# Designed miniproteins, single chains, continued (3): the designs that were tried, part 16

Each design is a single chain, and the fold is of that chain. pLDDT is the mean over its residues in the fold that is shown.

## One batch from the design tools (miniprotein)

Design m8563
Fold by ESMFold2-Fast:
Structure m8563 (fold): chain A 82 residues (1-82)
Amino acid sequence: TRAELVRRGARLYIEGLKAYEEGNYKKAAELFEEAARLFLEAGGPEAAATALEQAAKAYEKLGNTEKAQELRERAQRLRQAA
């Protein structure tokens, strides 16, 4: 259900924040990207965009600036395409 997708996405997002705080940027990026996918499936493009922006920050910490830019552009498109 939509509610289950939102609940799972929120849980992964919170886990991503904890991983980021601990300096585990690879795990944080993976958790934020999965949260974004679940939020998008639930019909929540704004929540998905927020998760993609957090994933972009994690990728910047990993030195993957190209991936970070791609995710920021995707987040911007999701916010504008409503």
Scores: mean pLDDT 90

Design m8564
Fold by ESMFold2-Fast:
Structure m8564 (fold): chain A 58 residues (1-58)
Amino acid sequence: MELAKENARKSIEEAGKENGIPKEVTEKIIEEVIEAIEKKDYAKASEIAALGFEKYLK
């Protein structure tokens, strides 16, 4: 599952940078997504990423 966690981290970091989201917000989203992946709840991981970005976009 390490590749899934690394891919999630990289994807969220890239999306955060492209959307001008602060690094601290991006890190919080990454932590929550990784936790969901560790629980093998991939649907929740995807939802956390999507909703996290929408909530913090100005």
Scores: mean pLDDT 74

Design m8565
Fold by ESMFold2-Fast:
Structure m8565 (fold): chain A 103 residues (1-103)
Amino acid sequence: AALAALMEQAKKLKKPVHSQDYEQLEKEINDLKVEIQSTQTLTPELRDKAVSLYKQKLELAQKDGDKLGQAESYDVLGSLAVQDGDYDKAIEYYEKALELDPT
């Protein structure tokens, strides 16, 4: 209980003020992550949905100046590009993620 409350406060302190669209998008992304893990298979439909949601998150994170949100979005897009066999695009996304958050 105490740990969950601390994590919620840490989220509020580490993220810039986001729009309701960004918060809704994060919920949809989390729902998608759960679905992918439960199926243990990244279908083309789930992959395309993930790409769409993370591109939207990237755009909103760029608008809000959220470098961590941008880095996370680029990292996931890079991983999705690897799964699609597009290694050149994956390298570009990973390089952008590293520039925004080198950890």
Scores: mean pLDDT 73

Design m8566
Fold by ESMFold2-Fast:
Structure m8566 (fold): chain A 65 residues (1-65)
Amino acid sequence: SELLQRALELLREEAKRMGLKVELRVRDGVIEVTVHDKDILKTTAALIRAVGIGFELGLSVRAVP
């Protein structure tokens, strides 16, 4: 899906901008985001931004450990 590819590209660029290492996967049409960082404020901000990107594109995004 073009929308899924665009969402993944935007999420990768956002992670790069924030200096975070993230793992992205797609399961059952949902984008799963794993953030590899011990800073709770950074991970929370990244997840809020990721959900926002998904919302703008009409896609579901969820955090997974």
Scores: mean pLDDT 78

Design m8567
Fold by ESMFold2-Fast:
Structure m8567 (fold): chain A 111 residues (1-111)
Amino acid sequence: MLPTDEQVEEAEKLARRMAKEAVEAMARARDAGASRAEMREAGKRAIAREASRAVEAGVPMETVSLAVAMAGAAMEAALEAIETQSREEALEAALKKVDELAEKLRRGEAL
């Protein structure tokens, strides 16, 4: 079944939060001299922590799974920006990617 507009809205909200936490984690790792692979792992751990909190708060697993997929794609877009640009630019890239994927879901397209 395609997600409802309400499910997409909740997933987008959660994905934006996950993306922000991932960008902050990746930026901290970069400032500590981490490799690209270590930055990616820091971002993944941040997304996983936010996913666990959402599940504990009673968010449906389908919504959490959509948010994780969107945040993961946003994290990869931000990872390129965080290496060559500022944390602010990386966050902008991540949030733009979440918005693009949420709109894709609202059009009935798969991620």
Scores: mean pLDDT 85

Design m8568
Fold by ESMFold2-Fast:
Structure m8568 (fold): chain A 69 residues (1-69)
Amino acid sequence: SMQEELLKQLEELNKQALEAAKKGDYKTAARLFKEAEKVLEKLSGEYKEKGEKILEDTERQGVLIAVKK
């Protein structure tokens, strides 16, 4: 379904954002994270709840990476 594809896109964008942050490419990480947020806006109901949890986890990990660098 469209919702399942969007959720997978959000997960992939979040993983790419974390990888960029670990490399110190914060400009790319910010862009990818923003794209993931746009995908989250297109999710609804239970899919949106799952997407929010993924995004929150990624944001937390990204912050930890950024503050240590």
Scores: mean pLDDT 78

Design m8569
Fold by ESMFold2-Fast:
Structure m8569 (fold): chain A 96 residues (1-96)
Amino acid sequence: KEEEFEKLKKQAEEERSKILANKDYDTLIRIQESILEFARLLNDKKSEAEAYLGLGKVYYEQGKYDEAIKWYERALSLDPTNEEAKKLLEEARKKK
């Protein structure tokens, strides 16, 4: 599962810009949900927090700032030291 998990994370990163250009947010959400599932199965709290950040970013790009905030808060609950999550949460809050 670790090999499959790393493959999914690499796929998400490499294809992100292309998927976003096509506004295929559902595909990005499904990829992040798969990463989240594997992170939970592996008890990998860092990757779980990163998957929550990924979900938040997809909602932010859709202009769904309330949803983005919820996912960023979940990321911070798992990894309170994540500076990217703190920054993104503040940016999303300013959009409301």
Scores: mean pLDDT 78

Design m8570
Fold by ESMFold2-Fast:
Formats: structure tokens, C-alpha cells, sequence
Structure m8570 (fold): chain A 55 residues (1-55)
């Protein structure tokens, strides 16, 4: 799913120490987020916030 793909990319951002790579991953996440419905966007943002708590 698009949400799972976004979360996988976001995990890579959280694990990365390379600011240029983080920027590229953020651009990919933003492109995928733009394809989501309002409900899916809300779910993706909530799940990203939960994932960030693990780091």
C-alpha cells in the first residue's frame, strides 16, 4: 500500500545520517502523500509519528 511505502521511506530517514539522502527521501514521501485521500493522509501522518517515537 502507499501508506506502507511511505512508512518504509520514513524509517530510512530516521535511520539515515546523510542530510542530502534525507532530503531525497522526504521528496519521495511528499510525492506519495499527495496521492492519498484525506483519511489515508491522516493515517499515514499518525503512523509516521508513532514510528518516530521508536527512535
Amino acid sequence: SLIDEILELYRQILESTDEEEKKRLEEQINALLSQLSEAEFSEAVARMAELQKEF
Scores: mean pLDDT 83

Design m8571
Fold by ESMFold2-Fast:
Order: structure tokens, then C-alpha cells, then sequence
Structure m8571 (fold): chain A 111 residues (1-111)
């Protein structure tokens, strides 16, 4: 897990403090098959990349905005990046199970 998380975070334009919080959160997720965990990181990366593309890279470094994005994704099962259905990113069933644990950890760190 640690190597996969480190490789994931290297490719994100995030502050060191936010990378440390995300690393701790991702390493604290429930035990799942390695492929399920890697697929979750891929989907999370896609959500963050699309969010950064729409709102700018600085938006990723705003923890309240990131929490709002992830809470919306968790609640709806998808994220809207535009005005049409084709701009929706739908979460897999496994990502829907893991995202609430990530969100809970991040909310506790934001307090």
C-alpha cells in the first residue's frame, strides 16, 4: 500500500501538508484486495485531475473545497464537472465503499 500511495501522491500538485494528510488517510483505509485499492487510487486521481482542470490547481490545496468535492462524490456516487450527463464521473461500487472512510479521516484532520 505505502508504495502505491507514495507513487499516487508524487503525481499530484499538492502542498506537503496536504500530501501528508492524504497519505495518512489512504493508509488508514480498510483492508481490500490490492487491485481494488489501486483502482480506487486511479478513480480518486481522475476526480482530482478533473477538479483541478475545472477550478485550477490551487483548488486542490483548499482542504474545505476538497472535502466538499469528496462529500458530493460519496453522497451522489458521481461528480459533475460540466453542465451535461457526459461530464459526470461515476464511482465504482468499491470506490463508493472506500470513499466514506477517506472522507471521515479527512474531516477529523480538518477539525
Amino acid sequence: RQKAVDNFLKNLNLSSSLKNVLKSALLSLPEVEEDVFIDFLVELGMILALYSDKYGEEALNNLPKLLSLLETASTQGYVDFGSSEKDRFFLSEDSKKLLPYLLKYLKEEAL
Scores: mean pLDDT 74

Design m8572
Fold by ESMFold2-Fast:
Structure m8572 (fold): chain A 68 residues (1-68)
Amino acid sequence: SEEDVRRAEEEVRRMERELLSLGVDPDTVRRLGAGLLERVRRGELSVDQVRRLLDITVAQSRLQRQLE
């Protein structure tokens, strides 16, 4: 639905800000966000699935930053 796409866009924007603040490459962040939103638009991912994937991605990036 249009509401689901909008909610997914909000989650993706939050993730993009966090990943950029952690020093992740901007091109990588942009491609990740675009790919997830396309899958939501096609009905392949729910908003809850997007949130879980984004939480995992942010957690992984935070861990890598601490190990550097």
Scores: mean pLDDT 81

Design m8573
Fold by ESMFold2-Fast:
Structure m8573 (fold): chain A 119 residues (1-119)
Amino acid sequence: MIKLTESGGGTVKEGGSVTLSGKITGDLSGVFKVSWWREKPGEPLVLVASLNVETGKVTLDESVKGRATISYDKAKSTYYLNLSNLKKEDTATYYFVAYVIKDGKLLIVWGEGVQLTVV
């Protein structure tokens, strides 16, 4: 089983940048995709960014295209979402999510979420 540790939320100025992180610990075998989802008051949960761990392919939501990058530090087993040119509309709770295949079955593990507030 894996465990997720998230960091990098908080209060940031509009026009600035932030790095959100998701660390995976435990049995990393079968982790094939990671993603960041966000939840805003009164709006549906939105997939912001995803990375296919096997291929390195990144997929970004239209709201963050040109402003978001994903990177991975293998030594720390940590994925980073960098968001630049922050807008007040980026204020949300962000969830790091890992997708795992175990015994031919899909397991989706959600982090607890980190709050980002853009002022």
Scores: mean pLDDT 86

Design m8574
Fold by ESMFold2-Fast:
Structure m8574 (fold): chain A 65 residues (1-65)
Amino acid sequence: MEEEELKRVEEILEEQVRAGRLTPEAGAELLETARRFKLSPEEVRHVLAVAERQAPLGREHARAL
C-alpha cells in the first residue's frame, strides 16, 4: 500500500540523515517529493544513489570552474 511504501521511504531517509549522508533539509525535501510523486522505496534508493554520484562530480566540476 502507498502508506506502507511512504513509511519505508521515511525510514530510508531517516537512516541517511542519522548516518550524516543527508542534511535534515534534504531529507525533508526528498520525503515531500516521494509523497507528491508516490515514489516507491526502490525509486528513492535510486535517487539517493544518483545524488551520491553527483555530489563528488559536482564538487569536482565546481573546482574545475
Scores: mean pLDDT 68

Design m8575
Fold by ESMFold2-Fast:
Structure m8575 (fold): chain A 75 residues (1-75)
Amino acid sequence: MEEKRRALREAASLIAAGGILLAAAGINKELGKEEEAERDLKNAIELAERAIRILKEAGLDTSEAEKMLEKIKEA
């Protein structure tokens, strides 16, 4: 059970960080900083994909991480 709790904490942190970068990308787009927004989105994708891998490897539900990845890709 410790492995699953560790995976949940790590994935949750990555999902939260991805959400912050998605928000930052939105702000950068509004400010006309397109290159910074693209970088934020790329980094957010990496974090969401890492969260999915961690959850999948631990045999945990990936739905929330997959939703985050979808939101980032649609931005």
Scores: mean pLDDT 85

Design m8576
Fold by ESMFold2-Fast:
Structure m8576 (fold): chain A 57 residues (1-57)
Amino acid sequence: MLYRLSRLGAALLSQHVPVEEGQVLTEAELAEIIAAAGGDPERALRALLESGLVEEV
């Protein structure tokens, strides 16, 4: 599964890891970024999808 970062999603995650608006990430890459930021990958991914901060490609 692939996910695209929105402008706000990139801004939020860039506080912890280097990411950019429009960047396309695999599920594994996004999970690693969330874990590096101290989040629960499964829970945080759901929240990011529901708020529109990332979208499935």
Scores: mean pLDDT 79

Design m8577
Fold by ESMFold2-Fast:
Structure m8577 (fold): chain A 90 residues (1-90)
Amino acid sequence: SLEEIIRRLEELIRRAKELGDSTLARLLERALEIVREILENGGVVSPEQRFELEVLAGLLGIRAGVYRLIGDEESARLAEEAVRLLDEVL
């Protein structure tokens, strides 16, 4: 459900903030904002929302790869989980 995706994104944001990764947290917060808007609109995804979520998923995927290259496995896992959650909305 969208409510479950929102709850899981909120948890990822908390964990990103605990790790001190403000950039990751900000990307996740933008994704959360869009998913909340979709829920408020009865679960209907606009073309503009779809495009922005696809861009965010792509950026998070790139960041996950960078995190793994530098050995930040926990941030990589958060970004990878966020990509999976956004794919469930799309």
Scores: mean pLDDT 90

Design m8578
Fold by ESMFold2-Fast:
Structure m8578 (fold): chain A 94 residues (1-94)
Amino acid sequence: SELNLEIAKSLLEAGIDFLEEQLKKSGGKNKQLKLELATEYYDLGEILAEEGKYEEALPLYEKALKLYEEVLGKDHPKVKEVRKKVEELKKKLE
């Protein structure tokens, strides 16, 4: 439902703000915080993409991709999944 999506977006935005602050306090090197932050960016990007908000979703997927690549490496299945989402969204915005 639309109300459930709005609640989910608000919680994800709050989670992102919290995790960005915690990662900054860790000197930007905590791998677990990077993975959690990447997942929150990805999940928010998915909701925005489902709403057709591709211009808003794209930078979130790109942020998730960067963090997943840093922790998991470029060949990891999750990194390939997110990279494919970035490429698909770029084509939709052409």
Scores: mean pLDDT 88

Design m8579
Fold by ESMFold2-Fast:
Structure m8579 (fold): chain A 65 residues (1-65)
Amino acid sequence: LSALQRTALGELKRHDPELYERVRELVEEGRFEEAVELLKERYPHMSDASARLVVDAIAAELAAR
């Protein structure tokens, strides 16, 4: 994980743990586009790139790359 990905993931876990768990479940199921859409629904100002960065960070955490 990049430093930016670790920071974004840590912030999500601290500020919105319920959303983190829901996004993590979608990522575990391989439902990446739904995870991106969920993030954008909760944070309308979040760019597609930022939402994908968070989803990629969670996927990398689960994969232990």
Scores: mean pLDDT 78

Design m8580
Fold by ESMFold2-Fast:
Structure m8580 (fold): chain A 88 residues (1-88)
Amino acid sequence: SLAEKAREVIREAADTAEAVATTFELEQLASFLRMVVGIIEATGIADEEELDLAIKILRKALAASTDPAAQAALQEQIARLEEARKEL
C-alpha cells in the first residue's frame, strides 16, 4: 500500500538523519520524521499532507547534512516520496 511504502521510506530517512546527526537541527529533523512515521502507523493513512510534510523535512535534513553518503541517501528517499506523492 502507499501508506506502507511511505512509512518505510520516511523511517529510512529518519535512520539516515539520526546516523549523521552532529547538530541539534539534524536531531530535531530526525525526530520530526519519526513523528510522521508514528502518525502513518497510528492512522494507516499517508495522504498529500503527510507526504508533503515528510518531503519538506527531508529537504531540510539534506540541506543540514554535510555527509556525502547521507546526502545521496536523502536525495534518493526524497525521489521515492515524490513518486509516491504522484500516485495520490
Scores: mean pLDDT 83

Design m8581
Fold by ESMFold2-Fast:
Structure m8581 (fold): chain A 70 residues (1-70)
Amino acid sequence: MLPEELERLRQAAEQSTPFERDVLNALIEAYEAHSVKLYNDKLKELAEKYGVSVEELQKTANDLVTRLLA
């Protein structure tokens, strides 16, 4: 992910719903930490918080990134 793309995601997170903001922040923080484990752990916490599956959150993150960086 390019620095300009990360900045775009940060700006989008500020204007997003709480759910989308939490998903985008998990992706951004994990990318900055270079940690797949941190990403997976954050997705599990969000899955419990919002009552969705980790697989649905991964799809949501991919859809958000594709939409915001398109």
Scores: mean pLDDT 79

Design m8582
Fold by ESMFold2-Fast:
Structure m8582 (fold): chain A 70 residues (1-70)
Amino acid sequence: AREEADAALRRVLELIAAGDAALEAAARAALREVGERAARMLAEGAPEAEVEERAAAELARRLRALIEAT
């Protein structure tokens, strides 16, 4: 999951470097939303390892969807 998220993020960064401002905005929103959800789960007492795995999986899914839409 984390490795897939890292791979998807690298690909998104490559596309953003090519000048895709809309993709940059969408990727920033996805990162913010996943981060906010992770922070809420941690505040509610969820195990750190579980939150990390869920956040990585959700981020990978969202970033792959953005790449597919481009």
Scores: mean pLDDT 80

Design m8583
Fold by ESMFold2-Fast:
Structure m8583 (fold): chain A 60 residues (1-60)
Amino acid sequence: GPPPLSPEELAALQKRTEEEIAEFRKEMDERGVFASWEEARAFYLEWETRLRGAPAPPLP
């Protein structure tokens, strides 16, 4: 069936995605080239946490 989201909710999700992409690009530009794949993953996880507003996972 169709999704439960209204057109306004879909527009809000699109806008949020665009803002997050712009923020991610800015972070990438400011931080420069990653030294390793582990550093890139750490950056991605930190970015994802900020997007969700969720705390970092407790398990290191």
Scores: mean pLDDT 65

Design m8584
Fold by ESMFold2-Fast:
Structure m8584 (fold): chain A 79 residues (1-79)
Amino acid sequence: SNREKAEELYQKGLELARQSNSLEALEQAIKEFEKAIELDPNFSAAWYYLGELYLHKYKLTGDEKDIEKAKEYFEKAKA
């Protein structure tokens, strides 16, 4: 099912996030979570974690667009 595939991508994203010490590795983790929400838009945990990863990305980049993305994902997580 789409939910089962989304769960696999979510777990892969978590593994990549735990191992990430660079912007590139963080971006790879983000991509896996973005794939998860494409397959299951109601996957609140994946939306929430995307928000957290974009906050982490902001700490590395200083780009206000990363904060705006984080806010968007947190709002989606609570729907």
Scores: mean pLDDT 84

Design m8585
Fold by ESMFold2-Fast:
Structure m8585 (fold): chain A 79 residues (1-79)
Amino acid sequence: MVGEEARETALKHGLPEEAAEALGEAARKIVEGDFKGAVEHLRKALSLMPEDISSETVAAMVGMVLRAVGELIDKELGL
């Protein structure tokens, strides 16, 4: 569900299917507690972002995933 919601949101904002899928996989990995997998999928999504997409849209999508990853990492590390 969470990964599918992130993927659908990315597609709604005009991201390529491959980038949207990678963002969805990153979100799914976050809820699974697989932080390494989440970061790998996030980096893949970033590499697939075309420059034609507005910087605001890209920043919003990346910000959503990075915030979730950061919060979970901080909680697990006790920082």
Scores: mean pLDDT 69

Design m8586
Fold by ESMFold2-Fast:
Structure m8586 (fold): chain A 95 residues (1-95)
Amino acid sequence: DVADELAAALDEYTALVAAGAPESVLAGPEGRIISLVSGLVGRMLSGEISAQEAADILARAGLDGLAARIRNGSRDITPDVIIAEVRAAVAARLA
């Protein structure tokens, strides 16, 4: 389940950020999250899944900002956008 894999990667990334891990250690979970989200967005853009289904998967994983972007009609979900929304989600969790 992509939502479970994304949630696990986000949990790992959050724990590493909380522990003060260096960028070299954070790169692994970041790359995994980018790969999983990009794959999901690709399936949405190809018409394999609906935008609603893609947004619901992202929301279940804890990526509410990305889910909102897709629900609002955004389709240019680049790695930079993904990481910005991941960092926002992590900052909210650690506040």
Scores: mean pLDDT 87

Design m8587
Fold by ESMFold2-Fast:
Structure m8587 (fold): chain A 109 residues (1-109)
Amino acid sequence: EEALKYAQKAVDAAIQGNTDEAREYLKKAEEALKKNPDNADAWTYIAFAYLLLGEPEKAVEYAEKALKIDPKNGPAHVVLGWAYYKLGKGEEAEKYFEKARELGIHPLI
């Protein structure tokens, strides 16, 4: 859907170091999610883009939204793990990495 498409483009732009482009796609993804908020994958990609942009607090917020919709979203657990790691919360990070492994996801971003 539209939100997921924009969120994926935000991640792609962030990986390429195109910060302004990533932030514009994040705005579009967030606007689309206001109309259809029940897309855990879109929230997860938004969280990953914020993590790549050096905003781990926002990554936590949006990954937690993904897990409220789909508690078994493995990628959201991986993003939360890395976000808590970046915040210096290593014990919280390891708990989420363990949950990701239980869901069959290797915690490598």
Scores: mean pLDDT 85

Design m8588
Fold by ESMFold2-Fast:
Structure m8588 (fold): chain A 55 residues (1-55)
Amino acid sequence: SLEELIKENEKGIEELEEAIKEMDPSRETLLLTLELTLNSSKYLLERLKKRLEEL
């Protein structure tokens, strides 16, 4: 369901933010990839929440 997808994305965002915090700063390419993924996940979550409000 849409509610399940929202919960999954919220969980994924929390886990990704923790991974970024714990990551070695010298791993620049990996950190950039994780930051891009985080931003994409946050954008998707916003869109999913908006969709749920319209149902």
Scores: mean pLDDT 83

Design m8589
Fold by ESMFold2-Fast:
Structure m8589 (fold): chain A 67 residues (1-67)
Amino acid sequence: SEEELLARLKEEIEELRKILEELSEEVQRALAERLRGLAEQAEKAGLYEVAELLREAAEEVEALLAK
């Protein structure tokens, strides 16, 4: 279900956040781009809550780059 998928994604995003602070700027940019791409695909699939989580994750990564 979407609810189960959201719970799994939240857990994975939390784990990624632990690593992001130590990653290079280049890797952080690549991750943000992929997260935005996944959010677009989720939105096209009608998974709006998943798309929102992925978009928020991309914004968090971009915030690390803004410094």
Scores: mean pLDDT 78

Design m8590
Fold by ESMFold2-Fast:
Structure m8590 (fold): chain A 70 residues (1-70)
Amino acid sequence: MDKNVQASAEFQEISRDPEKLQEAAEKAKEKGIKVEAPTEETEKRALAALLKYSEIAGMDVKSLTLPPPP
């Protein structure tokens, strides 16, 4: 399985559990992953996704800018 696909699958499983999503976001922040997001909820999801891609796919993530809210 492609590591990007595996990271997506694991993030999808985490997103089904709010507690796991929160824990993943906190772990991402501890690892120095930074995200600019319009809301805390959006930030948590972005941080959790980046954590999974970083851990499984070995991607270097620095900072991301999400599109502005509508």
Scores: mean pLDDT 68

Design m8591
Fold by ESMFold2-Fast:
Structure m8591 (fold): chain A 57 residues (1-57)
Amino acid sequence: SMEDLEKQLKKIEELLKLMYPNDPALAEALFKENKKIVLENWEKAKSFSDIKLKTKP
């Protein structure tokens, strides 16, 4: 659902901010990349865990 999608995107944003607290620009860039990945794969994935996220440069 769209609500589940928004929830997962917020979790990804929070996680990246925690991983890169001293580099907010990198955290935001990675979030934008992962948002595109999630949006492109949301309908195709059997579960959210099947979507490979980018957590490092």
Scores: mean pLDDT 77

Design m8592
Fold by ESMFold2-Fast:
Structure m8592 (fold): chain A 108 residues (1-108)
Amino acid sequence: SIVDELKERIRAALSQSGEKAIETVIEVLEEALRAYKEGKISPQEVLDIVAEMSEAVAALLRRQPKDKRLLRTHMLLGAGLVGLASAVVVGEDPLPILEKLLETLKKE
C-alpha cells in the first residue's frame, strides 16, 4: 500500500544525515498530501504517517541534538501531529493542517 511505502521511506531516513532526513520528510509529506487529496488514504492514515515522521525525526535528533534544522523539523512535526490528531478525533478535515505543515517545512 502507499501508506506502507511512505512509512518505509520514513524509516530509511533514520540512516541518513539530518539534511537528507528533512528532504525525505518533505517528499513523503508531499506524497501523503497528494494521496489524501486523491482519496487514496484516510485521515487516520495521514495521522499514522505524520506520527511515524515525528518518531523518526525525534530518534535522529537524540543522536544529533545540536542540529538546529532537525530541532525545527521536530517542533513543527510535533505541532502538526497535535493539530492532525485533534482534527481526526473531532471529525474535521485535516487537509488545511497538512498543507500548512508542508508549507512551513519548506520555508528556510
Scores: mean pLDDT 84

Design m8593
Fold by ESMFold2-Fast:
Structure m8593 (fold): chain A 62 residues (1-62)
Amino acid sequence: GKEEAVREVARKLGLNEEQIETVIEALRLLEEGKSEEGRELLLSTGLNLDQIHEISLAYLEA
């Protein structure tokens, strides 16, 4: 499923479990149309834009 695809990509990027759970929550907020809250939560993880792009792509393609 989408969460598993995100977890696999995030592990390859070297994210810890706390960062992975925060990313999954942010993606749920984005799917719910809470674009500002989801974006802000993603940025709070300290990930760069390339990492955010890879994770978002994995979620959308799953």
Scores: mean pLDDT 79

Design m8595
Fold by ESMFold2-Fast:
Structure m8595 (fold): chain A 77 residues (1-77)
Amino acid sequence: SVEELLEKLLEAAKNGDHETALRLLEELRQRLSEIKDPEKAVEILEEAREYAKKHNDAVLTVEIEELIEEIKKKFNL
């Protein structure tokens, strides 16, 4: 599920697992229409972004920021 993808993405970000985090982020981008709770999805992604910043992962930070903005636009948040 998309909810499992979000949890796995957050875990990968917490662990500094750049490759896994980017792969999960791309899978999530392809499945945005399956998001049932967009506000909760944004909260989880913002937490993942803070972990990416803590690990000094600029690429992952930017990719997460862009996905947050895509979700906000798609769901009119």
Scores: mean pLDDT 89

Design m8596
Fold by ESMFold2-Fast:
Structure m8596 (fold): chain A 57 residues (1-57)
Amino acid sequence: SDELVEEAFAALTKRLPLSEAQKPLARELIREVIAERGLTEVTDELLMEVMARLHEA
């Protein structure tokens, strides 16, 4: 799970510049979406959902 979170975080940071304050929140949201949807790999849908939740925060 932690490896998948870091892989997704690396992919997210290539698409979206994150502030230092946003980085821990992004990791938490990645974990949340993975758990909610039972994801086993990084997908565009995962990254888009995390970006949407970051915008609402």
Scores: mean pLDDT 81

Design m8597
Fold by ESMFold2-Fast:
Structure m8597 (fold): chain A 71 residues (1-71)
Amino acid sequence: LEHAARAGFLAKLAGDEETVKLVLEAIKAYQEGDYDKAIEELRKAAERAKKTSPEAARELEKAIEEVEKEK
């Protein structure tokens, strides 16, 4: 989840702590093999990030595509 990690960094720079939390929850779900939960948390993070960091939102959309391909 390279794109999810980049999104978390960009969200942190923007001061969006809630998006950072959602990204960390998504990474944890992915590591546990729960791809549906990972995608759900990434989608929530992307929606929030659109308002605070468009760059983070783009990275999150790439992360969603990568996780969906692994299902």
Scores: mean pLDDT 83

Design m8598
Fold by ESMFold2-Fast:
Structure m8598 (fold): chain A 70 residues (1-70)
Amino acid sequence: MPPEEEIREAIADIFGAVLASFEKNPKLRELILEATRELAARGEPVTEQAVRDYVVKKAGVEKLEDLPEV
């Protein structure tokens, strides 16, 4: 498992544009952070697609674009 600092950099790299969209919804931001932490803990590659799939499943929607903006 990479050190926490590298995980934070991976988050910034993968979610630069996505984070800007989800800053409108604080709950989605928390789900993204949870997804990244869980994927890293499982030793799975932290990719944008894997995080999107995790967040979508947790939020109970089919895709991130279906989530309402606040």
Scores: mean pLDDT 63

